Designed miniproteins, single chains. Designs and how they scored, part 108

Each design is a single chain, and the fold is of that chain. pLDDT is the mean over its residues in the fold that is shown.

## One batch from the design tools (miniprotein)

Design m3772
Fold by ESMFold2-Fast:
Structure m3772 (fold): chain A 75 residues (1-75)
Amino acid sequence: SEREQVEKEIRELAEKLKEAIEAGDLETAKKYAEEIMKKVIEYYVKYHGDRVSEEEIRKKAKETLEKVIKEIEEM
């Protein structure tokens, strides 16, 4: 139930990200990429934080987000 809700929210944000990229709106695309990453981090920390350090999850997520934002900016 909660997992299905999070997956639905991520899918809706991914569609908005795609629309922004196709429109050439890179600022809006970066915003949606950040919102997707926030949802992913919150889910992993909540359900897997006991097995993986929250600090390590946040660090990897930040590195991935910075890479995605750079790719969007270089388009």
Scores: mean pLDDT 74

Design m3773
Fold by ESMFold2-Fast:
Structure m3773 (fold): chain A 56 residues (1-56)
Amino acid sequence: LELPEVSLRTGESKTFEIGNYKVDILNVGNGRALVEITDLETGEVKTLTAEVEEVA
């Protein structure tokens, strides 16, 4: 799944849809983001963590 570029501060979240997926991204701080991917066809939800670059 290719995610578009997003800029989020700690505690900020963004939701967007890509094809049959709904993606929720939450910046949890410390260079990490929580990514929740919902398959709109099946209703299955997957949660994963990603590293984020801190913009100074």
Scores: mean pLDDT 71

Design m3774
Fold by ESMFold2-Fast:
Structure m3774 (fold): chain A 81 residues (1-81)
Amino acid sequence: KKELERKAAIYYTAGGIAEAAADWLESDPRATPQEIADAYRVAAENYRKAAEYEKQSGNTDVAKELDKKWEEAERRAEEAA
């Protein structure tokens, strides 16, 4: 459980950093739609992995919130492209 919780925390943090970077790119007039989409896809991938590790740890409520986060990030990636 300890290792799964640490992995979830690492991926959650990476997802948050990627999402913040994607939000910054959305406000940058020099950023391409592809760069914005790629950044949100990185956020989605990390949140999805965090959700999987939380589920394996038995933290199903946290996993459901992370599922919403990666689904939102994927939707933003599609909208940016």
Scores: mean pLDDT 84

Design m3775
Fold by ESMFold2-Fast:
Structure m3775 (fold): chain A 92 residues (1-92)
Amino acid sequence: AMRSIAASVLRHHGIEVTAEEVTEEDIEIAYELLSLELSTAVSRAIIKQAERLLPSADPQRQAQLQRIIDESRRLIEENEKRKEELLKKLKE
Protein backbone atom coordinates (compact mmCIF):
# COMPACT_ATOMS: atom_id res chain seq x y z
CA ALA A 1 0.00 0.00 0.00
CA MET A 2 1.26 3.53 -0.83
CA ARG A 3 0.44 4.70 2.70
CA SER A 4 2.89 2.20 4.25
CA ILE A 5 5.74 3.42 2.02
CA ALA A 6 4.85 7.07 2.73
CA ALA A 7 4.75 6.45 6.51
CA SER A 8 8.16 4.70 6.33
CA VAL A 9 9.71 7.62 4.39
CA LEU A 10 8.30 10.20 6.82
CA ARG A 11 9.49 8.20 9.87
CA HIS A 12 12.98 8.05 8.30
CA HIS A 13 12.88 11.89 8.39
CA GLY A 14 11.75 12.01 12.05
CA ILE A 15 7.99 12.40 11.50
CA GLU A 16 6.14 9.97 13.79
CA VAL A 17 3.19 8.71 11.68
CA THR A 18 1.57 5.32 11.03
CA ALA A 19 0.22 4.19 7.64
CA GLU A 20 -3.32 4.75 9.02
CA GLU A 21 -2.57 8.41 9.95
CA VAL A 22 -0.97 9.39 6.61
CA THR A 23 -2.93 12.00 4.62
CA GLU A 24 -2.97 12.39 0.81
CA GLU A 25 -0.70 15.47 1.18
CA ASP A 26 1.70 13.42 3.38
CA ILE A 27 1.87 10.79 0.59
CA GLU A 28 2.68 13.46 -2.02
CA ILE A 29 5.42 14.99 0.18
CA ALA A 30 6.89 11.53 0.98
CA TYR A 31 7.14 10.63 -2.71
CA GLU A 32 8.70 14.02 -3.54
CA LEU A 33 11.28 13.39 -0.75
CA LEU A 34 12.07 9.96 -2.28
CA SER A 35 12.42 11.54 -5.74
CA LEU A 36 14.80 14.22 -4.39
CA GLU A 37 16.93 11.60 -2.57
CA LEU A 38 17.14 9.49 -5.76
CA SER A 39 18.08 12.58 -7.82
CA THR A 40 20.84 13.45 -5.30
CA ALA A 41 22.19 9.85 -5.30
CA VAL A 42 22.34 9.83 -9.13
CA SER A 43 24.04 13.26 -9.21
CA ARG A 44 26.64 12.13 -6.63
CA ALA A 45 27.37 9.04 -8.79
CA ILE A 46 27.77 11.27 -11.89
CA ILE A 47 30.25 13.54 -10.03
CA LYS A 48 32.26 10.51 -8.83
CA GLN A 49 32.52 9.07 -12.37
CA ALA A 50 33.37 12.47 -13.93
CA GLU A 51 36.12 13.05 -11.31
CA ARG A 52 37.58 9.59 -12.13
CA LEU A 53 37.74 10.44 -15.87
CA LEU A 54 39.11 13.98 -15.43
CA PRO A 55 42.89 13.21 -14.94
CA SER A 56 43.15 11.21 -18.23
CA ALA A 57 40.94 13.48 -20.38
CA ASP A 58 42.07 15.94 -23.06
CA PRO A 59 41.41 19.69 -22.46
CA GLN A 60 38.07 19.71 -24.36
CA ARG A 61 36.81 16.65 -22.45
CA GLN A 62 38.10 18.13 -19.14
CA ALA A 63 35.97 21.27 -19.76
CA GLN A 64 32.91 19.08 -20.52
CA LEU A 65 33.46 16.91 -17.40
CA GLN A 66 33.92 20.00 -15.18
CA ARG A 67 30.63 21.43 -16.53
CA ILE A 68 28.89 18.11 -15.70
CA ILE A 69 30.36 18.20 -12.14
CA ASP A 70 29.31 21.85 -11.63
CA GLU A 71 25.74 21.22 -12.92
CA SER A 72 25.39 18.08 -10.75
CA ARG A 73 26.60 19.96 -7.63
CA ARG A 74 24.08 22.75 -8.29
CA LEU A 75 21.27 20.16 -8.62
CA ILE A 76 22.26 18.55 -5.28
CA GLU A 77 22.13 21.99 -3.59
CA GLU A 78 18.66 22.68 -5.11
CA ASN A 79 17.45 19.22 -3.99
CA GLU A 80 18.67 19.77 -0.39
CA LYS A 81 16.95 23.19 -0.24
CA ARG A 82 13.66 21.70 -1.51
CA LYS A 83 13.97 18.80 0.99
CA GLU A 84 14.37 21.28 3.90
CA GLU A 85 11.29 23.24 2.74
CA LEU A 86 9.21 20.02 2.60
CA LEU A 87 10.41 18.86 6.05
CA LYS A 88 9.62 22.29 7.54
CA LYS A 89 6.07 22.08 6.09
CA LEU A 90 5.58 18.62 7.69
CA LYS A 91 6.85 19.70 11.16
CA GLU A 92 4.94 23.03 11.12
Scores: mean pLDDT 86

Design m3776
Fold by ESMFold2-Fast:
Structure m3776 (fold): chain A 79 residues (1-79)
Amino acid sequence: GLEEGFEKPFREIRELVERIETEPDLEEARRLLEEARRKAEELLRLARQAGFQPLEELERELRELLERGERVLREKEEE
């Protein structure tokens, strides 16, 4: 995984995004996405402070996870 010290927070963000896909309540799905965004911002802040390398890879992976969550939520809102 992404360096062992950041694997657990990254996994938690991924699990939140995966929960959005299966969440039938739209309001709860929005809450899950917002929580994932907050955790991603915290992880990036910690990674920058720790001198994590490669930072660009972590930023890209987090962005892709959040974009996936945003797409799923949008699809749920359009149904």
Scores: mean pLDDT 81

Design m3777
Fold by ESMFold2-Fast:
Structure m3777 (fold): chain A 97 residues (1-97)
Amino acid sequence: ATAEDLAIKAYEYAEAGDYEKAREYGIEAAKLLGLKAASDDEAAMRSVLLGYALKKGVSVKELLEEALREAEARGEVTPEQVEEARANIDAYAEQVE
């Protein structure tokens, strides 16, 4: 299977509530894509988001930037974390396009 196929599977398992399989498939997709993440859980989450974007035909960059804006508006992230996250989103989008 391609990394994209594994990412879509991770999303489908997450949507079905099978978070253990979503994590397993997400980590494998992230490894094949070379995604930079602070943890296996973050790598899996990024893969699920990619799978969602691919399945729905939406931009992964726009999806992640919207989520970041909402987190910033809620005060859940610092300005330094926002800057790091934006750089990571740009790098991630470049890797998966």
Scores: mean pLDDT 75

Design m3778
Fold by ESMFold2-Fast:
Structure m3778 (fold): chain A 84 residues (1-84)
Amino acid sequence: HHHSEEQKKIFTLIGRILRVIGNAIEVGLLEGPETLDRLTKEANEVAQKAIKLADEGKYDEALKMLDTEDARLEQRVAELRQQQ
């Protein structure tokens, strides 16, 4: 396989999107179905914004946005696990 730098950035973006979605699902499963629906919708909106930024060539901005959302969801998972 040969990947351009742009292709490598796209693969990184996809990986970050999947991570955000996974964390949103985990928080939703811990808090309940209403939270699951809300957070998965929010994760999809963030993913769509990141894809748009990447399409505009703003990969660093897209990745920073995804990393920020991922950190927020990971913090929420940690808080919820402390309550168990």
Scores: mean pLDDT 79

Design m3779
Fold by ESMFold2-Fast:
Structure m3779 (fold): chain A 83 residues (1-83)
Amino acid sequence: LEEALKHVQEAIKALEAKDYETAIKHLREARFAAVKELSQLGKEDEKKKVEELLDTALIHAGKGDYEAGIEHAQEAKKLLEEA
């Protein structure tokens, strides 16, 4: 889960800096990596939860709601660390 965790961490940093372009890039890369890595581990329930959290973070970032974006990205990070 190293790639998914790396991109979630970079996304959180970008959201904290209100760097929208960098945040969106890393949130999308985190989503792609999480789907791939969790599918390889057979963790289908965790995959669905992480996808939903990262998609919600993307929506909030797109609305300028960076605090809500950070909250959901941090929750996704926690699930990836526990997976």
Scores: mean pLDDT 86

Design m3780
Fold by ESMFold2-Fast:
Structure m3780 (fold): chain A 101 residues (1-101)
Amino acid sequence: MRLLVELVAPLKPIKTDAKASDAPKNKAAAIVVSETVASKEEVERVASPETRIVGRVLEDGKVEILVEGPPEEARELAESAKEYLEKVAGAEVEVREREVE
C-alpha cells in the first residue's frame, strides 16, 4: 500500500532567515521545497526508487508539496519537507494523508 501525503502552505511575501543548515538532509525535499517557493514552477524529484516528491503553486497562491511512496518513507520525507516549508513560508503547513492502494 502506498501513501500520498499532501502539504499545503500559504506563500507569504516574507523574508525567512532560512540558513543552509535549515535544509533537510534529504536532497529531494530540499530541492523541491526551495525551488517551488522561489520559482513558483512545478518541481518533481524522485527521492528513492519507491518515493517521489512534487511541488507546485496552486491557483489561489498556496504552495502544495505532494509526497508519494511506501508509508514509512513517505511520512519521513513529508515531515522533512513540512519542517522546511514552514521555515521558508513562515506559516503553518496543512497535512493530509491518503492511501492510494
Scores: mean pLDDT 73

Design m3781
Fold by ESMFold2-Fast:
Structure m3781 (fold): chain A 75 residues (1-75)
Amino acid sequence: DQKRLDEFTNRVSEILNNPNLVPADSLEQQVQELIDLIETGMITDPEVLQQLRELALEFNAVPLQKALDRRLAKL
């Protein structure tokens, strides 16, 4: 669903303060790209990580929730 992907991507863009965020082809791909940024330590701000966790809960993005839980536990 393009509308759901666009909504998720727009929320991620706002949280990351990155208006040039390129949308992925699917919600699953967008989630995986975000997990990769989290796991590689490219997102380090605890407040940003917490906002992303809330977004993951809203969208029921379980893999993203797990990645964020692992990252937050290391801080």
Scores: mean pLDDT 80

Design m3782
Fold by ESMFold2-Fast:
Structure m3782 (fold): chain A 81 residues (1-81)
Amino acid sequence: MKVLAPREQLINLLAKRVSKETGIPYEEAKKIVEKLLDEAIKNGEIQEGYLPALNQTLVLMDRETLEKLYEKAIEEAKKKK
């Protein structure tokens, strides 16, 4: 199943969850999520597109890709301790 979300909102949502689950500061979690999202876009795992009507960048991925991104973010956060 496909997931489509505004890039900024997805980053904020994941960063908040990673921070809560791992105990690292939100700012650190946000940097981890942004890095992993950018890497996944570069690797073609996530598609990025601009929506002119709302002046927003959207990201499109499979639910599995989103779950893997979240799990990687948790693992990276744990390594920062």
Scores: mean pLDDT 82

Design m3783
Fold by ESMFold2-Fast:
Structure m3783 (fold): chain A 92 residues (1-92)
Amino acid sequence: MEERRRRLLEDIAGSLEKAIEAVKNGDVVTAAKYMTAANLLLVAGFEEGLISEETYKKIRDLLKKAGDSIDAGDYETAIKYLEEARKLVREA
């Protein structure tokens, strides 16, 4: 159980790191792909009881805000939200 949870959190964090890198390069298509991957892993982790409801909701809200910021062309704000999401994943 612990090993499965650890790997899931590492995979989510890795996807968020790749999304941040893509936003920094202006590659919003690649950023969206990695944000989608992170969200799918986050949902799976919550459904399997590996992530608490409170942590799930906080990270999901940050991913939504990051997506909204990308759509607005505010990449600096998007990176801030993605970095906060990654921090919460590593603390989970």
Scores: mean pLDDT 87

Design m3784
Fold by ESMFold2-Fast:
Structure m3784 (fold): chain A 68 residues (1-68)
Amino acid sequence: SLDEAIKKLFEIGDEAMKKAKTPEEKSRIASLVIATILTAVGYRLQGKEDEALKAVEEGIERIKKLME
């Protein structure tokens, strides 16, 4: 579900924050999490549940790449 995907986004974001070594890295991670949530909520408000879910999944993937 979208709610479960959002929960996973926060879990991955928290993991990335713990691995981040600089304030700049932490800012990038926090900004990406927030932007992903805003995009997903925007789609959900339009009744575009599948696009909202895809936005969260893409956000999670982008955060994972920042941890590499």
Scores: mean pLDDT 85

Design m3785
Fold by ESMFold2-Fast:
Structure m3785 (fold): chain A 59 residues (1-59)
Amino acid sequence: SYEEFKKKLLKYVEELGAKVLEANPKAKVEIKIEGDKITLTVEVDGKTYVEELDVKKAY
């Protein structure tokens, strides 16, 4: 189902964020869910990187 796919995708993004933090211990990692959009934000060395996933577009 779409809800099951969304949960799996969210878990994947959470695992990706954990790997980023493991490689960059001083980084700040934030995961936001806004409707059908999952946003991964990484702050490292005074720079902000944002990756957005549209769950409906991926399904």
Scores: mean pLDDT 82

Design m3786
Fold by ESMFold2-Fast:
Structure m3786 (fold): chain A 73 residues (1-73)
Amino acid sequence: VAGDAARGKELWERYGIGDMFSLSSLGKGSTKGWDLSNVSRDFIIRMLTEGMGGIPALLDEQEAADVVAWLES
């Protein structure tokens, strides 16, 4: 599914995803969060849609694709 980067930014901010995860290579998110810089796009989508490590499923597949589109921008 094609993502919408503008929507992805809004979802990232609204759900506080940056407080739980970081992307040190892009200067995004919390320094105390899980660093996603070295994980695959598919892994990021899975974490956001299915939850992992005590983090609940936050987004559907389209919303996760929107977030990934913003992260890749």
Scores: mean pLDDT 66

Design m3787
Fold by ESMFold2-Fast:
Structure m3787 (fold): chain A 82 residues (1-82)
Amino acid sequence: GYLFVPLRIDGKLVGSVLVKVDDIKETAEVVAVWVHPDYPKREEARRIVLELAPEIVTEGMKNKLTPEELAKRLSEAVEKAL
């Protein structure tokens, strides 16, 4: 299946991640990343998302996080790494 993960920084929607998930293997693969062109650190945010999203989504799935909790955790991790 596919999971759409919105990216919110300071409460604003700045991007999204499309992740392919395997519920049996509990693994996640990033298929696409979109970051708003007007976001000042767009390329840095994109790079950080590609690095962090597979692990965060995989751990979130194993811990049975809701889509909202997972989106929040990824967004906070990206913001902290910027």
Scores: mean pLDDT 80

Design m3788
Fold by ESMFold2-Fast:
Structure m3788 (fold): chain A 103 residues (1-103)
Amino acid sequence: SMEEEQKKTLEELVKEFEAKLPEELKKLSEEELKELLEQSEKILEDYEEALKYLEENPDAEAYDPLGNTASLELKKFYIEKLVELAKKIKEEVEKILEELKKK
């Protein structure tokens, strides 16, 4: 029940962030976009490793940026949402950088 509410809140925050993402990214400089791309790639690598670790060690605690005592299932859900967001950010940033390069 409480975990379902937390999952719902995370999904709502993700959707709100995704809706604003294209407009916010267009406000960034080329240098800021490149930095965000590097950060997104690192986040993807770090969190994909964390998900793999959880699959191999289901009773272990994974890397969790929230630093809370949430269940393993909720932590995995949160990491999965971060991976989805990082992939979306990377895709949108790459599109903008490609358009800038064609100048």
Scores: mean pLDDT 74

Design m3789
Fold by ESMFold2-Fast:
Structure m3789 (fold): chain A 70 residues (1-70)
Amino acid sequence: AAARAMEAAMAIARAVAAAGATITDLQVSPDSLRVTIEAPSEEQARAAEAAIRAVADAHGIRSLEITARV
């Protein structure tokens, strides 16, 4: 459980960085995630949100909350 949560967190960090956004807060548990990001544009925020959702789904995260700031 802990290893899976850490893998999800690392994958999310990489995905957000690849989208050109920054994580300002990240809270991870085995089946839930809360992520706050800052992005320079709405397009980058949407790309980061999509990437976070894809990673959460791949890791079996059932509860996901994303907050984006532009």
Scores: mean pLDDT 79

Design m3790
Fold by ESMFold2-Fast:
Structure m3790 (fold): chain A 70 residues (1-70)
Amino acid sequence: AGDAATDARAPRNTAYAQQGKQGSDYMDEKLKKDGIKLSRLEESQLRGQAGLQRIQATDAGLSDEEIKKQ
């Protein structure tokens, strides 16, 4: 199984996972573009925070720009 279970919450969980990935990918690209060199732990923490913020902001109805300007 691919960690996905069909449940009443499954569509919401999938959406959250997608938003989290987009936030993490965005942070990774931003760090590379800005030439910021961090440890793997620091990069992982920043990507995780960006993903979580995107999930929370999406749930609250905020746009990507609003998330970035927080």
Scores: mean pLDDT 60

Design m3791
Fold by ESMFold2-Fast:
Structure m3791 (fold): chain A 57 residues (1-57)
Amino acid sequence: EELRKQLEISVEYHNWTVEELESMKRVVEVAAADGSIDPETAAEVLRILDELIEKKK
């Protein structure tokens, strides 16, 4: 919930495009694969990014 709100605020503040959101998904996927973030946290962030991309289309 808190994570979703923070990410939504960041996306609105920077007016991120679909391409930029897709780039962020790749960064998160790499961080999850490298173990830099928990798989649970990565899955949550990726889900939020997917929802934001869908809203931008």
Scores: mean pLDDT 74

Design m3792
Fold by ESMFold2-Fast:
Structure m3792 (fold): chain A 86 residues (1-86)
Amino acid sequence: MKEELIKKAEELRKKAEDYNKQAESFTQKMRELAAEAQRLLDEGGSPEQVDELVQKAYDYATQANQLRKKSEELRKKADELIEKAK
């Protein structure tokens, strides 16, 4: 029934929003680590320590991108359900 499809689409949209918020949190952590790496570089820190922070920032960026992709996939599924409900 149309109502069931709409309800399921709303649930998928809410889950997509949750993934997007998690991605934003990881993006913020990435920015904080990138700023710390820049500060360490400016203070004459070792290349090894800078590389460690950069790698950690990259890992958070990768996780954020994966969560955004999952969010987009759920939004597409929600839109498909809405179209079927018409």
Scores: mean pLDDT 85

Design m3793
Fold by ESMFold2-Fast:
Structure m3793 (fold): chain A 98 residues (1-98)
Amino acid sequence: SKLVSEAAALYAAGGILVAAASLEEDPREKARLLIRAGELYEEAAELALKAGDTEAAIEYLEKAVEAYREAARVAEGEEKREAEERAKEAEKRLEEVK
């Protein structure tokens, strides 16, 4: 399925950004990379759901929550608030697909 292939590619891209964030010393840039990783994981989850792969969607949403929570931990001010709100929305989506 094209959707499955696209979801896997987005998941891989998210993983690369998480790895890049782990090497980043600037907390602001680290948070931005992690927020972007979370967005890619959420997009992967949406494509997985459209393909009927609920198990993959759950895994991808769990990774999105982890990325946003880590972004919130290292971010300050508005970026911290954004990351916290994105984590809560991703957790809500995760509960809806279980």
Scores: mean pLDDT 90

Design m3794
Fold by ESMFold2-Fast:
Structure m3794 (fold): chain A 60 residues (1-60)
Amino acid sequence: SSILAQRQQASDLLSKGFEALNTVGVEQAEKYFLEAESIAVTEDEKGAARVGLEYVKAKK
């Protein structure tokens, strides 16, 4: 279903965001977390994206 595909995409973006935070850097991580937040279906996904964005903010 479209919802399952959207949830998978949000999960993939969150994973890439946290990976980027530890590898390629803060700017790329911020991009992934913002995109994840914009497509997130559940409050858990939105919360995870916001946690990622707080880590990004702390590193700026």
Scores: mean pLDDT 80

Design m3795
Fold by ESMFold2-Fast:
Structure m3795 (fold): chain A 85 residues (1-85)
Amino acid sequence: PMGKFVAKFKTKETAEKTAEKINEVASHAGFNRAELLDDGTVVQVNYSPSMTFAATLTQVMEEIAKQEGAEEAKGEVTEVDPEAA
């Protein structure tokens, strides 16, 4: 399964700062780097986590985004078919 995290911000500066913080935390975990989308106001992270690791990392990313003032922040750590897991 793959993990995906998306957070939306009002300003590019807040989004860039959040991406930088996520990259500092996630770099040792083997994540793809955070990407800036929608003119730089959306932060997206894709990752390939283990089951236990996925839950922890999603929670950490949501917390970082919330602290930085994200309008929306959500993560998903499982594929669309939960019965196959």
Scores: mean pLDDT 67

Design m3796
Fold by ESMFold2-Fast:
Structure m3796 (fold): chain A 84 residues (1-84)
Amino acid sequence: MEEVRPIPSGLLARVRLELRPDRIDVYVDGELVMVLHIPARPGEIVLDRPVPASSGIAAGLLEAVALGLIAPGQPRRDLLPQLP
């Protein structure tokens, strides 16, 4: 079943991105939950553990990064204007 959800503002409040030469590591509340492969366009997602549906922060952040709406590896305040 598909869920269509807009990318929320303030998504970066509890998330942290680490840019690496070959991947982007996504942390939520201090835990690594996702890894996206780069340097090419992200086509692989490695989940260290499943994220509950009620906690869509990691999923929403991953979606925003995949859509190119926020810069990878940088949970800077500079990224907030890019998140609607």
Scores: mean pLDDT 48

Design m3797
Fold by ESMFold2-Fast:
Structure m3797 (fold): chain A 69 residues (1-69)
Amino acid sequence: LTPEQRRIVEEAVRQAEELFRQGRLEQGLLVLAEASGRTGVPLAELLDRVEHSLSPEQRELVRRALAGE
């Protein structure tokens, strides 16, 4: 990643963690998806970076969303 792409990822991860902490799962996922599109980093990799900020319920919802359930 370029320094600029790294900064985009770090900012998106920070924003998503705060949104997940507030229970705003959909908005947090949108922030990560936008960063994924801008940097080429897979959404799954970005989700791994924020996994510790997700509740067990949120992790299950994310898993189902990624699986198309």
Scores: mean pLDDT 77

Design m3798
Fold by ESMFold2-Fast:
Structure m3798 (fold): chain A 66 residues (1-66)
Amino acid sequence: DLDKKKARVQKAYDEYGKKLSKDNPHYEEVVKAKEAALNAKDIEEFEKEGKKFEQAFLKAYFEEQR
């Protein structure tokens, strides 16, 4: 169900993504990838954009650990 998968991305962003520093160089990438995943028109597009969201979030997280 595409709607349930999109809700999961929104929840992850609300719980974890909003805790990222806005000064993080990857912050905007995370926000853009989240919006792209939520605006995906089918499951195939959602999987591509969702993977970008996960990768962007991971980069942002590791940057803050430095």
Scores: mean pLDDT 78

Design m3799
Fold by ESMFold2-Fast:
Structure m3799 (fold): chain A 75 residues (1-75)
Amino acid sequence: MKEEVRKATEQAVELLRELGASEEAVEAVRKTGDDAAEAGLSLEEMGEKLREMGEAMPEEREYFLKAAEYVEELA
């Protein structure tokens, strides 16, 4: 579980970089993934946290939604 979340985090970060997301959004996704892995969350639960992060940072919301969708598809 932790390994899957960490790999999904790395792939989501690369996806956001390809989409032209800000470094702030990339770092927020990376931190959310690291926190999820340490908490033992599933990929689906990580996706939920990414959606919540998008609500907290509305200017970056689209990037967090795409990261959440990507992670949820891996579940």
Scores: mean pLDDT 79

Design m3800
Fold by ESMFold2-Fast:
Structure m3800 (fold): chain A 79 residues (1-79)
Amino acid sequence: EEVEELRRKADELEKQATDLKNKYNQKSAEAGRAFGRDPARGAELEAEADKLKTQYNNLKSQADSLRTEAERLEAERKA
């Protein structure tokens, strides 16, 4: 019921977070390479990477919160 739905939502958010983590890693690598040739371009790519990192952290936090909620509800079922 509720517990299973929360766990599924957490799994979906983790998959989305993994995709964002991959994009963040790619942009971060591009920023590092760009700084050596064009510091302005490097700064732009770093800003894009920071946005992706923020989105990743937000999704990860949401997934963790949903898992914690599922654990609380499951523990209540034992009472």
Scores: mean pLDDT 82

Design m3801
Fold by ESMFold2-Fast:
Structure m3801 (fold): chain A 95 residues (1-95)
Amino acid sequence: MSVKEWIRKVFALYLESEGKERSYALMVLDFLRRLSEEQAKEVIKLFEEGKLTVEDVEKYLREVFPDLSDERIRQLAEELVEAFKLVKKKIKEYE
């Protein structure tokens, strides 16, 4: 699946959702837009294969937000992994 197609599905979920689901969809979209196209492709591939770890997300967050503390990076990485899981679950529920 292309990065553009995946982002389009997440954006549709953002528009149709409310509350926490909407916030998580936005978080995933904002994260991906801050990555290079190559990095975004790698993240999406790892996630679709069920191999995306908190450590993988931490690595990319350090590149995107070099001024954030290690504690904040870990907290954001954990929240992003949960956001990706929720987004994937919701996209699959709508077929």
Scores: mean pLDDT 81

Design m3802
Fold by ESMFold2-Fast:
Structure m3802 (fold): chain A 67 residues (1-67)
Amino acid sequence: EEFEKLVEEAKKAILEYYLNPLDPEARQRALDEGLKLKEMNPDLYKKIVEEARKEAIERLRAQAEAA
């Protein structure tokens, strides 16, 4: 319930940071939401960070190729 919502918020915040690495607000949200998840389950946090990074790279690559 609450844990699933926290996981989804952390995934969204971390993905937004990787999509907009120069945005200090996106970086701060990723740190805040990511830290909450890391405190509860550090292994899941690491997995989510790796998945979000791969997703962001794929999206940015597709965006660059469309230009």
Scores: mean pLDDT 78

Design m3803
Fold by ESMFold2-Fast:
Structure m3803 (fold): chain A 75 residues (1-75)
Amino acid sequence: SAIEKELQEINERIAEIGKELAEKATPEQLEKAKQILAEGQARLKQLIEENASDEEILAVAKELLEQLEKVLEET
């Protein structure tokens, strides 16, 4: 589906940000990014387990991506 493709693109972008952070970020920024990722992934897992809508899952995935992009901008 279109939503599944969008989620795939978000996951690929998150992986790219992770690589950039590994090269540029301070240990403190890396720890912050790891915490954001862990909390975001836990929330996504909870939504999937509760049979949340694709729109809700996508919205949370986009929010997670934006939070990680902000950490990258601080590097």
Scores: mean pLDDT 84

Design m3804
Fold by ESMFold2-Fast:
Structure m3804 (fold): chain A 93 residues (1-93)
Amino acid sequence: SKEEVILELEIELGMALIALGLGKLLGEDVPKSVVEKLIKRAKELLPKLSGEAKEALEEGIEKAEELLKKGEGTKAVEALIEGIEKAIELLKK
């Protein structure tokens, strides 16, 4: 259902926010392994989405992958968070 997909996106958002918060608290970049797991989980949600919500999450994932290739783990998580938040807003109307 739409409500189940929103909850799964909110859980992913929560995990990404925790990773970002801990990185900032410790003064360290978010580890590559953590970012890769967050991206993988977000990609698993793509087949459950359609239209503008799917496009928003895809854009966030693509930006996160590009930033991760540059060694920018924290920025990658921030880009992923933006994509997830946009997807949730679009689903809530």
Scores: mean pLDDT 89

Design m3805
Fold by ESMFold2-Fast:
Structure m3805 (fold): chain A 105 residues (1-105)
Amino acid sequence: DDAALYSALQEAMKAAGLRSLAEAARDPRLREAVRQFLLIELDQLRDLIERGALSEEQAREALRRLIELARLLGANPELLKEAEKALEEGRYLEAIEKLKEALRE
């Protein structure tokens, strides 16, 4: 459950004195929770894009933010470059799959 995971992540961040997902991504206690949250967010984003619920600009902005968070988690840099290239070319579903691969490594 995306909402339940986000609520749990927010409470864990508050307990750790962290105020952003970027800070949580750098905290070894929360790194795995942030990774799992990003994977769920990517699945949600994929569904929204596939059913045409997002504009191209909204999809680009969301993916840029998720790529930066994945970079902070130490995701595979070559797969992140592939995701960025797919995003620049308007290939949002491919960008999501490359980003998911980067997060699983």
Scores: mean pLDDT 77

Design m3806
Fold by ESMFold2-Fast:
Structure m3806 (fold): chain A 87 residues (1-87)
Amino acid sequence: MSPVEKMIETLRKLAETESAEAVALAVGILAHELRTDKSFTAEEIERVLEEMERIREKLEEQGADPAVLARVRETVERVRELAEERR
């Protein structure tokens, strides 16, 4: 399994089993890994971004804590910027 596939599977599993706070933490950790490892391509970053955006939408629909939502939204925006910079 590629690192990107593993990140996506991790996010999906955590979104189904864990609290919104734990999911937000995982999103932040994976975003940091994408930013610090320059070997990730724009296409790979975009695949992880798609999963992060699905998680954000799900948390918003569930009425998650506003502070948790703000953190996830900020992280998603930073990952989107990173994908654009690496194109």
Scores: mean pLDDT 83

